Designed miniproteins, single chains, continued (2). Designs and how they scored, part 108

Each design is a single chain, and the fold is of that chain. pLDDT is the mean over its residues in the fold that is shown.

## One batch from the design tools (miniprotein)

Design m7743
Fold by ESMFold2-Fast:
Structure m7743 (fold): chain A 75 residues (1-75)
Amino acid sequence: LAEELKELAAKFSDGQLRDLIRLATGLESVPDEVVEALKAGDISPLLELLRRHARGPLSAEEKLRRFIEFMRSLL
């Protein structure tokens, strides 16, 4: 998951990554540290953000898998 997400993130701009995370979480703004961590291969800030804010009864890992599928669908 972490390696797949890092490779996908490299195909998007920082602004696009923020917009995708906003869509997944419903947040008005996404902290820069989440995008920076993701580009460095640290998925923990994004995973926590999806756990707290992404809608549905899914686990954080399953929410992350769906986010990866969504990113792939845009490529």
Scores: mean pLDDT 78

Design m7744
Fold by ESMFold2-Fast:
Structure m7744 (fold): chain A 83 residues (1-83)
Amino acid sequence: MEGKEKVEEAIKKGVEAVKNSKSSKGLSLAIAAVLIAIGAEFEAEIMIKTGKASEEEAQELMLKGAEIALELVKEAEKISAEA
């Protein structure tokens, strides 16, 4: 399950970024990344359960959410490294 694996990766990296945050801004972005990744998985599950998305569409939603979350993790890491 590519989308779910990518969400799990984003959550793990986001939690690591939270632990390594040296600034409130870096911490906020790291938390936002974790929430976006979790939200993408939740949205995908709801869309499957309501019959509004195929498994393939749900996987794509999770992949896009994880990509956004990973970009926020990178930004949080940059801010924490500069702080």
Scores: mean pLDDT 82

Design m7745
Fold by ESMFold2-Fast:
Structure m7745 (fold): chain A 107 residues (1-107)
Amino acid sequence: SLERFREKAERLIEEIKKLVPDKAEEVEEFGEWALSQLPELPYSVLAALDQAVEAARYYAKGDLKGAQEEIDKIPEVVVEIAKRAGEDEKKAEELGKKAKERMEKIL
């Protein structure tokens, strides 16, 4: 159900904000964008947010290289999850690319 996906997405966005509180405003904007994509690509959105949480964890530890490596994985992870979930592959590719670009601007 869409409401359950929304609750999971909101929890992941909040986790990112807690890990990088100095970037809370930029993370909020990223989160609003991600939530807007949720009705069409719920699994892709959750996959992108899970990878964003991992990137934020590396960033919070001062591991900027580790953070960038996790950001770089976003497009491939999103497409793999989308294929398994039966989501539109081309739309998932676009979402993954945009999520990567947004996270690179934040971290």
Scores: mean pLDDT 90

Design m7746
Fold by ESMFold2-Fast:
Structure m7746 (fold): chain A 56 residues (1-56)
Amino acid sequence: GALELLKKFIEDFEEGLKLLEASSDPVAKVVAYELKKIPSEEEKLAAAKKALEQLE
């Protein structure tokens, strides 16, 4: 689900983003879209960690 894909994004931004976008999970697709809007790598990491906390 979206949780496992977000953990992969934290480990590898490029590969994790591709997996989120390719996911059939609508939550993962929304998360990918929001992360793509964030230009800063540090802000992307913070947003991904916050999303993990909200989905757990």
Scores: mean pLDDT 77

Design m7747
Fold by ESMFold2-Fast:
Structure m7747 (fold): chain A 80 residues (1-80)
Amino acid sequence: MEELKKEALGAIAEGDVERFKELLEELKDDPEALLEMLKAALALGRYDVAPFLKEKVKDLELSPELKEKLEEAVRRALQP
């Protein structure tokens, strides 16, 4: 499982959205992995993956600051 998390973080850093989506499905039942991926995407400014993460983290308890950053990232990803 740790290897899959590292692959997903690498895909976020590289901007490989398709690879990230594949790994996101493998890690969808791991809330710690989802949270790590969300924090990494927001820290790196990878807005292109934010909409996919929003759907997967909807059932997780996020801090208010993390929720605001996610909403901002999704908004930016959806604006051309």
Scores: mean pLDDT 78

Design m7748
Fold by ESMFold2-Fast:
Structure m7748 (fold): chain A 93 residues (1-93)
Amino acid sequence: MEKIIGGLEAMKRLVLHYYREGKFDEALEVLDRYANLLKKQYPEYKELIDEFKERVKATLEEARKNGLSYEEFERRLDEIMEEAKKKLQEKEA
């Protein structure tokens, strides 16, 4: 569904926004909040949403700990997003 992809992309953009601002705790909060909202709207994609959330959360904690540049952090989130899109397309096909 295009709507679930849009929801995951919105979560990615919000996390990137808060990361750019140096607001790591807010990035984690918005990620958890929007993931829960998406799981309520699309319970059939719960596993995909949870996997996406956990990968983004792990990457954010790694970036916070190791001081990743915004560019590198964005690239890593783009990779997570492309993997999620591929898994979604395989389930929808």
Scores: mean pLDDT 81

Design m7749
Fold by ESMFold2-Fast:
Structure m7749 (fold): chain A 76 residues (1-76)
Amino acid sequence: DELARAQAALKKYEENVEKYVKKYEEELKKLGLSSEVRLEDGKVVLTLESLDGENKRVVLEVTDLDTVKVLSEEEV
């Protein structure tokens, strides 16, 4: 059933997002960097703020095979 498979993929995506967010929030805090992580339109959006005030927005997509893809990186 494709619907059941899609729901399982969504649940897996949410679990991977939580683990990814927690891991990188702690890593970035150790580097003195600020990060904001949220779910938008089924994607993980990571905003990184450097000590120089330069902001970088990274959009990530989690695939069905536990693979995280970087979809875009842009300076804000």
Scores: mean pLDDT 59

Design m7750
Fold by ESMFold2-Fast:
Parts: structure tokens; sequence; C-alpha cells
Structure m7750 (fold): chain A 85 residues (1-85)
């Protein structure tokens, strides 16, 4: 998988989680908690933290903060995916 394909996949996943956060905040928070529970490295924990911040911003209606947090999630997810290949 190319870096561009990884970025596209990460963006789609972040967009999906943002949609869930707006429609079902409890389900989105449960997903973020599961990511945190599965995290064993600093980068995996940073990704879980970024996902939680994105969900919190989306639930609060802060679209600018949600967008910035989504960009952070995508960046961290790409870095993590490249390390795990």
Amino acid sequence: MSREEIEEQARRQAEGLLRVAREDPEAARAAAAEMRAAATTPRQRALADAAEAMIDAAVAGDEEAARRAAEEVVRLAVELALEEQ
C-alpha cells in the first residue's frame, strides 16, 4: 500500500468516526476507549488521544477544532501504518 493510499484510508476512517461522533457520541467514545485500551506504544496512545479530542470537539460543535484534530488523527495514523509495514 502506498503512502497516498494509507492517507486516503486514514482520512476515510477519521471522517467515519466524526460522523459517528455527531450522530452517536456514546458509540464514538466507546470506539476511542477501545483504541486507548489496545494502545501499547506512545504513538498508538497519541493516536487514541487525538481521536478522543476529535470526538470531543465534534460533540461540542466546534467544527474548526474537530477539523484540526481530524488532521492530527490522519497524520498519526499514517505514521503508525508506515511503521507497522
Scores: mean pLDDT 82

Design m7751
Fold by ESMFold2-Fast:
Structure m7751 (fold): chain A 73 residues (1-73)
Amino acid sequence: SLMEKIEELYKEAEKLLEKYEETFKESDLKKIEEIVNEIGKLAQSSSDEEVLKFAFEKLGDILKRIKEIYEKK
């Protein structure tokens, strides 16, 4: 389900932030954690498929950008 995919991305984002905790500036880490948490809350509070799709896309974008910065392919 879409909600299950969102939960998986959320957990992946949390693990990635934990992995790079010492690499981020404390202020930047807090801002990213806040954004991830707000998107997670949005997904949990909504039954609208468009809102869930938006949350999924935003979490995916954040995860991709963190990987591009720290896991250079």
Scores: mean pLDDT 75

Design m7752
Fold by ESMFold2-Fast:
Structure m7752 (fold): chain A 63 residues (1-63)
Amino acid sequence: GVIKGTVRAASLDGLSIQLPDGSIKTVSGDATVTVNGVTGTVKELVEAGLIKPGDEVEAEGEG
């Protein structure tokens, strides 16, 4: 499934994503995400400076 929400925390270890219902989901640093039209792993986007708290994100995972 696809997890959609707002980035609460971003690191090489993973993302914490706030879902529309207010719950928090965590995805690993190896998870594939899309932020602002850019797709890559959490690690790649964090290292490139392309993802930060407050960004809208779509992540692969169980929703």
Scores: mean pLDDT 79

Design m7753
Fold by ESMFold2-Fast:
Structure m7753 (fold): chain A 96 residues (1-96)
Amino acid sequence: SAAAEQQAQAAKAREIAEQAVRRLQARVDELLAKRPPTAKELAAARAGERQGRAAATNPEDRPLMGELGRLAGFLVGRGELETLEEIHKELVEEVK
């Protein structure tokens, strides 16, 4: 059914998001080991978390999407946009 197809697509999207959180968290941990976060980086992380939660299609995905947004926002604040693009590219290739 269309509903079962939609659920399968949602499950794949969640799996990709979970892998993204793990990879982004590892990069954030590496950066935090070098120096503490700035107010700008914390503000970017909070903005990312809010956007991630708001973008969740299902309420049960809000924590996962919030974490994904928080980590991505932190990396943008740190000037690590290229790192975000590379992780996205690698995850897309891995799930093909």
Scores: mean pLDDT 81

Design m7754
Fold by ESMFold2-Fast:
Structure m7754 (fold): chain A 85 residues (1-85)
Amino acid sequence: QISDEQKNVIKNIITDYLKSPKADIIPQKLKEPLFYTLAYELLKDKITDEKTIKAILKTSSPLSLLSIPKNTFLKRADLGKKLLE
């Protein structure tokens, strides 16, 4: 089970990424679903440490999630939201 403190670390790091210039290419309407899809990708692999999360967000992996089929992307976003609640 992931602690509320670990959930808050994940929320804060992804939020900071999506507010950064690196995320300016991402359409505003996709930022909320991408937040939850990123959370799902991290939490399914039990990645909760700040250093590893920041390293992943520096790769092309966040943008590659926008290239998956829309139904798969939205399903993962729904799962990520449930994992963070």
Scores: mean pLDDT 82

Design m7755
Fold by ESMFold2-Fast:
Formats: structure tokens, sequence, C-alpha cells
Structure m7755 (fold): chain A 80 residues (1-80)
């Protein structure tokens, strides 16, 4: 579990770096999500947090940026 959460945080930090030129509101949302993932007690909680982030920013993301979130979700599924 901890290893999976650490990989997800790393992917979200990579996404944040790619979004450096985007609005501060979007960057804050990703930073807040990283904090929530670090505090998640289960993989199910982490998955719910990632789904909420995806729904909030999917309309402002490129295909490449969306793929980072898909990869983060895939880490959770591979950890079962």
Amino acid sequence: MQEALEKIVKLLEELLEKLKDKSEEVKKLIRDTIEEIRKAKTLEEALAILKKLYEAIEDVMTEEEKNILIEAKDIIFKSY
C-alpha cells in the first residue's frame, strides 16, 4: 500500500510540473489531492480521491496529462 501511494504521489508531482503554466486554481487542486493521497488509509480511498480530481480537471487537461491520472489509477488496480 505505502509503495503504491508513493508512486501515485510521484505521478501527481509530475502532472503538477507539466501544468506549471496552468491556472493557480488547478495547481492548488492537484497539490491538495497529493496531500489527501498521503493521508489515505486504503487504496479505495486513494482511488476515490483520484476520480474526484479527474472529474474536476478533465476538461482542462491534454490527452498526455489525462494519461498520467490513468496511470495513477492503474497503480491501485495492480496493487490488489
Scores: mean pLDDT 77

Design m7756
Fold by ESMFold2-Fast:
Structure m7756 (fold): chain A 100 residues (1-100)
Amino acid sequence: TQAAIDAARAAYQARLDAVLAETEKKFSEVGKKVSPELAKRLVDGARQGGGALRQTADEIAKEVSEEDAKEVRKVANDTLARLQAVDGEGTGALIRAGDA
């Protein structure tokens, strides 16, 4: 039913928003080590999607020390994995809702 599809979409969006909020907190901690401006670039990338986050992290890694680049890549990769998990679960839920 349309109501089941709408509920699945709302649940997916809530999970995505939770991942993005946690990401902002983790990137704030990275910003304390490297810079707040770089943390903002990572958050803006994550909000645009996994591809944008990956591209932004690679660009930042070229601008910072090797140690800071490892920290940036680690946080970005952890965030990418969480975003991909939410996308997978959301797609499955929408398929099941459409079949109902």
Scores: mean pLDDT 72

Design m7757
Fold by ESMFold2-Fast:
Structure m7757 (fold): chain A 120 residues (1-120)
Amino acid sequence: SKEEILKILNETYEKILEVLQPVLEKARQTNPEVAEILQKALDEIRKLFEEAIEKIRNSTVEEAKQIAIDTLNRIKEIFEKAYEEIKKVSTDPELLEMFDKAYEEVKKIIDEAIKKINSI
């Protein structure tokens, strides 16, 4: 159902924010440039989720599945680009380790979401 797809997207977005929030807070305290890169990525990710939710509300179930999967893959790409930029501007080992762990966790969250959507 579209309601199940919307629930998966909302839960996925919340999980991504929970994983990234501690990294963002650490960056804000230690490296404003890293914080800016991450915040910009999060703002773009939020916009993609909001656009996807609106499109899904006006779609069929099959279209909703495709919109959700495409959106999740685009979010992965945004996060990968942000990660590459952060690695170029930061030499803080603690911040980079936190980001490495967050990056792997976000990829796992997205992959699990795609698997759930494909099971609908």
Scores: mean pLDDT 87

Design m7758
Fold by ESMFold2-Fast:
Structure m7758 (fold): chain A 62 residues (1-62)
Amino acid sequence: SIIDEIMKETGLSREQALNALRAIAAEDEAGRELLARIMMHDAGLSEELARRVVEAARAGEV
């Protein structure tokens, strides 16, 4: 799952990864892009996975 991939790349716990996904899902499009960029910078999320996280949030998979 996308949560397992986030945990593997960032070292975040499952709860932290879920909370991050929920935060991204709650934002508008501009806020989702901003939060994804923050996760790349601060948590070490790859650009490819950050893009997939934003897509999952748009699709309501979070």
Scores: mean pLDDT 79

Design m7759
Fold by ESMFold2-Fast:
Structure m7759 (fold): chain A 62 residues (1-62)
Amino acid sequence: SLADALQAAFDRLVEHARGLAAKIEAAGGSATVEQVDETTVRLRAELKGERLELTADARELL
């Protein structure tokens, strides 16, 4: 179903965001992954004085 496809896309999105956060932390930075709503994830990160904020909606991946 579309709902199952959306859940799978969201789960992959969270997995990728957490993986990126772990890489940033391993490089000496800091990162936070937050669920904004049912399909939206936000990543906030700092590395070597640079700040990054990414927001992604799983609905846009289908």
Scores: mean pLDDT 85

Design m7760
Fold by ESMFold2-Fast:
Formats: C-alpha cells, structure tokens, sequence
Structure m7760 (fold): chain A 77 residues (1-77)
C-alpha cells in the first residue's frame, strides 16, 4: 500500500522536474509498470532513451519486456 504511494510520489516528482535525467525517466517507467500502466511505462522508456548513449540503451533493453523493447526500437528507427 505505502509502496504504491511512494511510486506515485516519485512519478509526480519526475513530472514536475524541468529537465529530468534518463535515470529519473527509467525510474518513472518502472514505477508505471509496477502500477500496471503499461502505455505510460513505454512513454517514459522512450523519453529516457532520447537522452542515452547507444551502449546505455543496449544495457537497458536487457531489462525490458518484448513489447517495451519493440516500442523503444521502433522509436530508434
């Protein structure tokens, strides 16, 4: 219960930030995934990869679901 509140609070902090880091976007994406918000999780992974190097993106893809990987790879085309 408190875990969900902490996830929502973290998401709000990232949304209010003027220039969130890639790590902040990744954190928000995983928070949305844990909350069952699959489309929002994908949106935030895409926001993260816009600010990442190819090596960082390759590493991140190892932790994503197949649907999330496809969305990120489609963006990178």
Amino acid sequence: EKRKEKLEEFIKIVEKAKNPSPLSYIGAAFAYEELGETEKAIEYFVKAVKKMTPEQIDYLLKFLTEEQKKAVEEYLK
Scores: mean pLDDT 80

Design m7761
Fold by ESMFold2-Fast:
Structure m7761 (fold): chain A 81 residues (1-81)
Amino acid sequence: ADRVLSISDIIKEIVELLDTLPSKATEESIKLLEILQRLEMLRDGVKPPSELFAKLGAKEAELSFVRKVIKEETGVELKLK
């Protein structure tokens, strides 16, 4: 069974991923920052413009689904266990 993540868990992992990206990965960093803003909107009860992020607005999301959404929106792969 997949690990289940809260929105706060997902935000934490994206912040940690941003800290590990090389300075030359500017396009990936920008896309991850856009995702971070949308997740913060969901956490704060504001509707994001993305339908994929509306689906993440459930209290908990499966890790495989989170990885799929982030990869589809940014091309970046989460290495969460």
Scores: mean pLDDT 64

Design m7762
Fold by ESMFold2-Fast:
Structure m7762 (fold): chain A 81 residues (1-81)
Amino acid sequence: AVAEIRALRREVLASDLPEEAKLLTGTALQEVEEHVRAGDLEAALATVERGKELAATLPDPAAREASLAVLERAEALVRET
């Protein structure tokens, strides 16, 4: 889970997404990784949900959709841990 979440963050930062979307999604994924490392899966899931709420406010529909998809992948990885 940790290595897969880190890979998702690297994928986001290497993408052509707007900087706002990269900062939002990348920060959320870093916090999720930290919670998973601590064994706090409840906090990790809460961080994903907060990230989704923030991503839903992104003005670009394509960036919004892509950011939400990445956060859904992160949620699945946390739930499978």
Scores: mean pLDDT 83

Design m7763
Fold by ESMFold2-Fast:
Structure m7763 (fold): chain A 69 residues (1-69)
Amino acid sequence: SLEEFLERLARDLGIPVEALKAIVEGKYDEAVELVTEYLRQRHPGMSEDEAREAARAIVDAVREELKRL
């Protein structure tokens, strides 16, 4: 199913499936916020600015991968 595919892809990319769904729907700002929250939950010592910068890079990388499909 599409949901199972997205869950596997999200796991491989190390992001929550909700963020991947947001990227697929073109909701990039929401995807950045979801990845930012996820990174801060997994890395409690990470600042919001550090997590958001990393989240933007991750979202951009996933967007480029999806364009190749």
Scores: mean pLDDT 83

Design m7764
Fold by ESMFold2-Fast:
Structure m7764 (fold): chain A 85 residues (1-85)
Amino acid sequence: SLEEELEEAKKKLKEATKKLLDAESEYALGLIYKGIAKIMKEKGIPEAEELYEKGEELIKKAEPALAEAEAEYKKAKEELEKLKK
């Protein structure tokens, strides 16, 4: 029924929203690591380069997850909007 489709669409949107927030959080953590590494480099701390590379790796891993999560969120939102018409 339309009511069952609407409930399923709401559930999918909630799940897609959580996935998007998780991916955004991982991406943000990578940016934080790079920021800290730049400060460490300015202070002559030798571990700065390793932390910067870890930040870059987090971003590179998060970018495809973020893109996928954004696409899933948009699809779930559009499907819910279509069912409300």
Scores: mean pLDDT 85

Design m7765
Fold by ESMFold2-Fast:
Structure m7765 (fold): chain A 61 residues (1-61)
Amino acid sequence: PQLSPLPRPSPEQVRANTEKLLARISSPAQQRWLRLQLELYLENPEADGRTISEAVRARLA
C-alpha cells in the first residue's frame, strides 16, 4: 500500500476508461448513465464520485 494518496485520474484517462465500459454495456440506460457521468467528471474534475452519481440521478429523474 502507498503512504501517499494516489493522484486523481486525468480527464483523458476517465474518458478512455468510460469508453471501454460503454463498449461492454448493451443496455441503453446504462450507456446514458455513463455518458452523463463522463460529462460531469469533465466539467467538475474536483467532484467526488458520490456527487457525480447524485447529479446523474437528478438529471435522469
Scores: mean pLDDT 68

Design m7766
Fold by ESMFold2-Fast:
Structure m7766 (fold): chain A 68 residues (1-68)
Amino acid sequence: AEITLTVVDEKTVVLESSKKITKIELIDGSVINTNTTKYTFPIDKLPVKVVIDGKTYDLRTEAKIINK
């Protein structure tokens, strides 16, 4: 899956995926169960990993970073 993290501003990051994300792991160790292709995060609760089609992706190495 194609995964992008867009740094919108100093407080906001948008996660987007070409396929539905079923689970998101945050930097504080919390987990969000979801069924979405897009999710918005505050800077203090950044995503670090996602699950798409049963595969775990590390966003630090496997996501395209876009600055606005």
Scores: mean pLDDT 81

Design m7767
Fold by ESMFold2-Fast:
Order: sequence, then C-alpha cells, then structure tokens
Structure m7767 (fold): chain A 70 residues (1-70)
Amino acid sequence: REFTEEDREFIRETVELLIELFGLPRSLLEPIVEEAERRWPDIPPYDPNDLSPRRSLLDLVFGAMSVHKS
C-alpha cells in the first residue's frame, strides 16, 4: 500500500498526542514516524466498516514507540 501525505499527517498527529500524553521527548517523533512509514505497506487499505486497518495502525504506532522508547 502507498504511503500518502494524509497517512503521514495522521501518524504524526497520533504520535504527537502520544508523546504529550506519555511525556516522551520530542526527539522520538521523527524516528517513530519513519518506523511507521517502513511498516505501512503491511497495513490493509482504509475501510470505514472494518476496524482491522485501525487496529493495525495503532499496533504499528505503539510498536514504533516501543522500539524508540524502550
């Protein structure tokens, strides 16, 4: 699946919120976004009636955070 600017904006916004909520350093923002982009092709296309793409995206973002935070 192609990684679009809208996908990048969504990931950045989500990661920024998580950084704010968990008190993480902003230096983790770009590495997490890059890691999410590398894994993005494995995420199914967006489907408003299916939660699987959203779950995959959340798992991808949280996985990326774990790699850089831990």
Scores: mean pLDDT 64

Design m7768
Fold by ESMFold2-Fast:
Structure m7768 (fold): chain A 77 residues (1-77)
Amino acid sequence: MDKKRAEEALELLRKALEYYEEGKEEKAREYFKKALDLEAELLVRTNPDVTKEQAEEARKTALENFEEWFEAHLASR
């Protein structure tokens, strides 16, 4: 079910944020990556005009943006 999968992705994002607040950087990155993986799967499944390659590129860009954001926020604390 698409709604259930979207809720799973949001829960993974929530866990990533919780691990970030706890100072567990590696766990935060891991859970964010899991959320992006699930979002890419949903994108391909729910939108047939989006290719697997396009979803993977979007996922990689989002992960790179997250890593830059994460590093900047750690450096500013």
Scores: mean pLDDT 72

Design m7769
Fold by ESMFold2-Fast:
Structure m7769 (fold): chain A 70 residues (1-70)
Amino acid sequence: METFSIELETSPDPARRAALDEMLDGLVRAGLLGPEAAEEIRRLAAEHPESTLRLTLDAAGRLLSAEVRR
């Protein structure tokens, strides 16, 4: 099963969180990310505002794992 990894830097800055939300919505709209995965990523970014998230996704845009660094 082919997977791919994405690293996201989280921030407590409201403008950067808005940019992340817009990016996630764009990926869902393009069919590259599932809406449930996008919501999970938003929750993790809110819980860990000064961290790096390492996310593993499958070809259908489902979140398989999430690692918080910091």
Scores: mean pLDDT 79

Design m7770
Fold by ESMFold2-Fast:
Structure m7770 (fold): chain A 94 residues (1-94)
Amino acid sequence: SEFEKLVKEALELAEEALRALEEGRSLPSSQIFDLLTEAAYKVTQAKKLASEEKQKLLQEALDLLFEAMRALHDPERAAEYVRRAIEKLKEALK
């Protein structure tokens, strides 16, 4: 479904951002920000297609992605927000 495709694409982008944060910022913070922004866009599109229950999970993921974007100066804190967002996205696919 289009919903599953969007959530999976968001998940892949978030996982790429997480790898960069965990590898001691192998990517510049601007590129990590771009990955998280694209993931947030995909989550926002998926929310429009979701049931009420899944909309809540996607909103929680979206909020965590925005917290990660704000926390990029602290890569350990940013990584924790991204990990939690990934968990919510995986839950939305169940």
Scores: mean pLDDT 88

Design m7771
Fold by ESMFold2-Fast:
Structure m7771 (fold): chain A 85 residues (1-85)
Amino acid sequence: MTDIVVEVSQRVQDMLQRRTVRLSPDATELREKLREKLGVEGFLPGSKEMDEKIREAIENAKDPSELLSRIAMVEANELLKELEK
């Protein structure tokens, strides 16, 4: 259980850090809503505290394995962009 929750939280943190620089206004709003729902407003992106809060929220989710699959799909789309070069 912990392994899946940790993996999902790590990927969410990674996505927030790597995508934040070039977010559109709409994507920025969604990111801020996500931070609010996770209760991590005021935490530094990539901090241990933020990671722990994300893990807690994912642990309370209906299916952490399904969340991992959804995140992996988003990362696969980014990989496709790199391969398109």
Scores: mean pLDDT 57

Design m7772
Fold by ESMFold2-Fast:
Structure m7772 (fold): chain A 80 residues (1-80)
Amino acid sequence: IDELIKKAEEAYNQGDYITAGKYYSEAAFKYYEQGDYKKAVEYLHKAGEAYRLADDAGSAILYDGGARDLARKYGVPLPE
């Protein structure tokens, strides 16, 4: 997971927000598989932010919605 986050951060810092969103979403899925719903929500939210910066509104809405759904289902606060 740490490797995926590092790749997402590197892509984000280079302005490659599509690649950043992809790696953040992959990290979120790994945290979800491990039962770490707080981190899964956090990284889904980061993926949504990255796609929003990439002007990919569809992906941004999808990952923001996923973060909200997971937060509601597992009682996790949304990042602000």
Scores: mean pLDDT 78

Design m7773
Fold by ESMFold2-Fast:
Structure m7773 (fold): chain A 78 residues (1-78)
Amino acid sequence: SMERERQIEILQKVLKLPRENAEALIDALQPVGVEEVDGKVRITLKDRNGQEVTFETDSPEPLEILDEIGEYLKKYHE
């Protein structure tokens, strides 16, 4: 989709991720939105109740981002 491609491009541009890593992040997180804000990436997710939550990162380490977000989602999704 065009939205998925836009999100991938932001991750590649801001975090300097290889395309495959950016795709893996988007596919794992399925974010509602991804935006560039002041040289950082702002990732917006929906929890099980439809509430939007946001995370900001400039980390080139996608596993650290996934771990933090995954723990948050487990707490509120299950």
Scores: mean pLDDT 74

Design m7774
Fold by ESMFold2-Fast:
Structure m7774 (fold): chain A 110 residues (1-110)
Amino acid sequence: SEKVKEAVKLAVKSLKDSLDELTKRILAKLSPENQEKVEKLKEQIHSLLDKAAKEATVEAVESAQKEITKLLEEIAKILEEEGRLEEAELVREFKEIVQDAFKKLIDLLS
């Protein structure tokens, strides 16, 4: 349904915007090498979010949730390895927001 597709697009845009703001906050505190790694992980998350919005199916949303969760955990580990424990917790809080948003989208698509 068109209403469900629009709901998925709006949720994806909100998550992308929130990730961009989080990334701006954390990048300034990382080494140049780890800034590049986090930027690449962010680009992968954006691509997965866009794919989920385009396909708008339970299978696509579930697949995107699993991969995005792994990529966010990789960002959190990079921050922890640089001693940025507070920033790592912010990324894990965002991971929970993503999981909750995707659960609602799966329920809506089911």
Scores: mean pLDDT 87

Design m7775
Fold by ESMFold2-Fast:
Structure m7775 (fold): chain A 96 residues (1-96)
Amino acid sequence: DAAQLDRAAADLSSPDPEVRSQAVLTLGDLAMNSPDVEVRRRAARLLIEALSDPDPKVKKTAAVALGRAGSFVATEEDPERREIAGELLRAWFDSV
């Protein structure tokens, strides 16, 4: 997970919007499914940053990933995950 996070973070700096879009999909998966809370938080923050990407496809992919992550964690009983859910949902709403 940490290695996937590091690679996705690096790929967000790629000049190729296709590479950045793939990184966003990886970050979305990590934000929802990583067993490591710190990996989930970093992935969520990177997704929020991707909402500011100049490429409309990268922006749309980030918004969809954030919406999915927020929807997943909105059913979560863990207060820490619910706080992350609130941040993701707010970022997703602001991206529309």
Scores: mean pLDDT 71

Design m7776
Fold by ESMFold2-Fast:
Structure m7776 (fold): chain A 82 residues (1-82)
Amino acid sequence: MYGVDLETGEKIEGIPVDIGSVAARIAKALNKAGIKVESLQQISDLRDESLARAAAGEPLDAIDQEVVRLLEELAERARAER
């Protein structure tokens, strides 16, 4: 996996991974949690909202926390894989 900043209608910051590859895994995890995500744009929306809320110091819902955690975990895993 490679780090890339991808703009699919939204700006992604702080995620140094191939968003195309990461998006599929995030979508699968979110769908399993009962959130229907079938496009990269929806994943980007959830990611940016969760990160913005965390930065503002607001309490995060389980969904927001899951999105942030998944992105961090996937980014770290991508760094461990080549």
Scores: mean pLDDT 53

Design m7777
Fold by ESMFold2-Fast:
Structure m7777 (fold): chain A 92 residues (1-92)
Amino acid sequence: SKEKQVEALKQGIDGLESGIAELEKRMKEAKTVEELEQIRNQLGALRDIANSLKEIAKKLGDEELYQRATELISRINELIEKVDKKIEELKK
């Protein structure tokens, strides 16, 4: 049913939010280029998941979940920029 699909999508978005929070914590604690590159790769994977969830929300016509997924993509992009800057600073 549509209701079951919406519930599964909500769980996916909640899981994505948790994953982003964990990577943000790991980014703050990271001390090496290798650790930051691993985090950068994992953020890229979460961005791919977020884009998939956004498209599912669009197909289901769920505007709230579409907006949540869009906001999470924006958050991931901001974290990727911060990771990339930290990598550049450590390579100096």
Scores: mean pLDDT 90

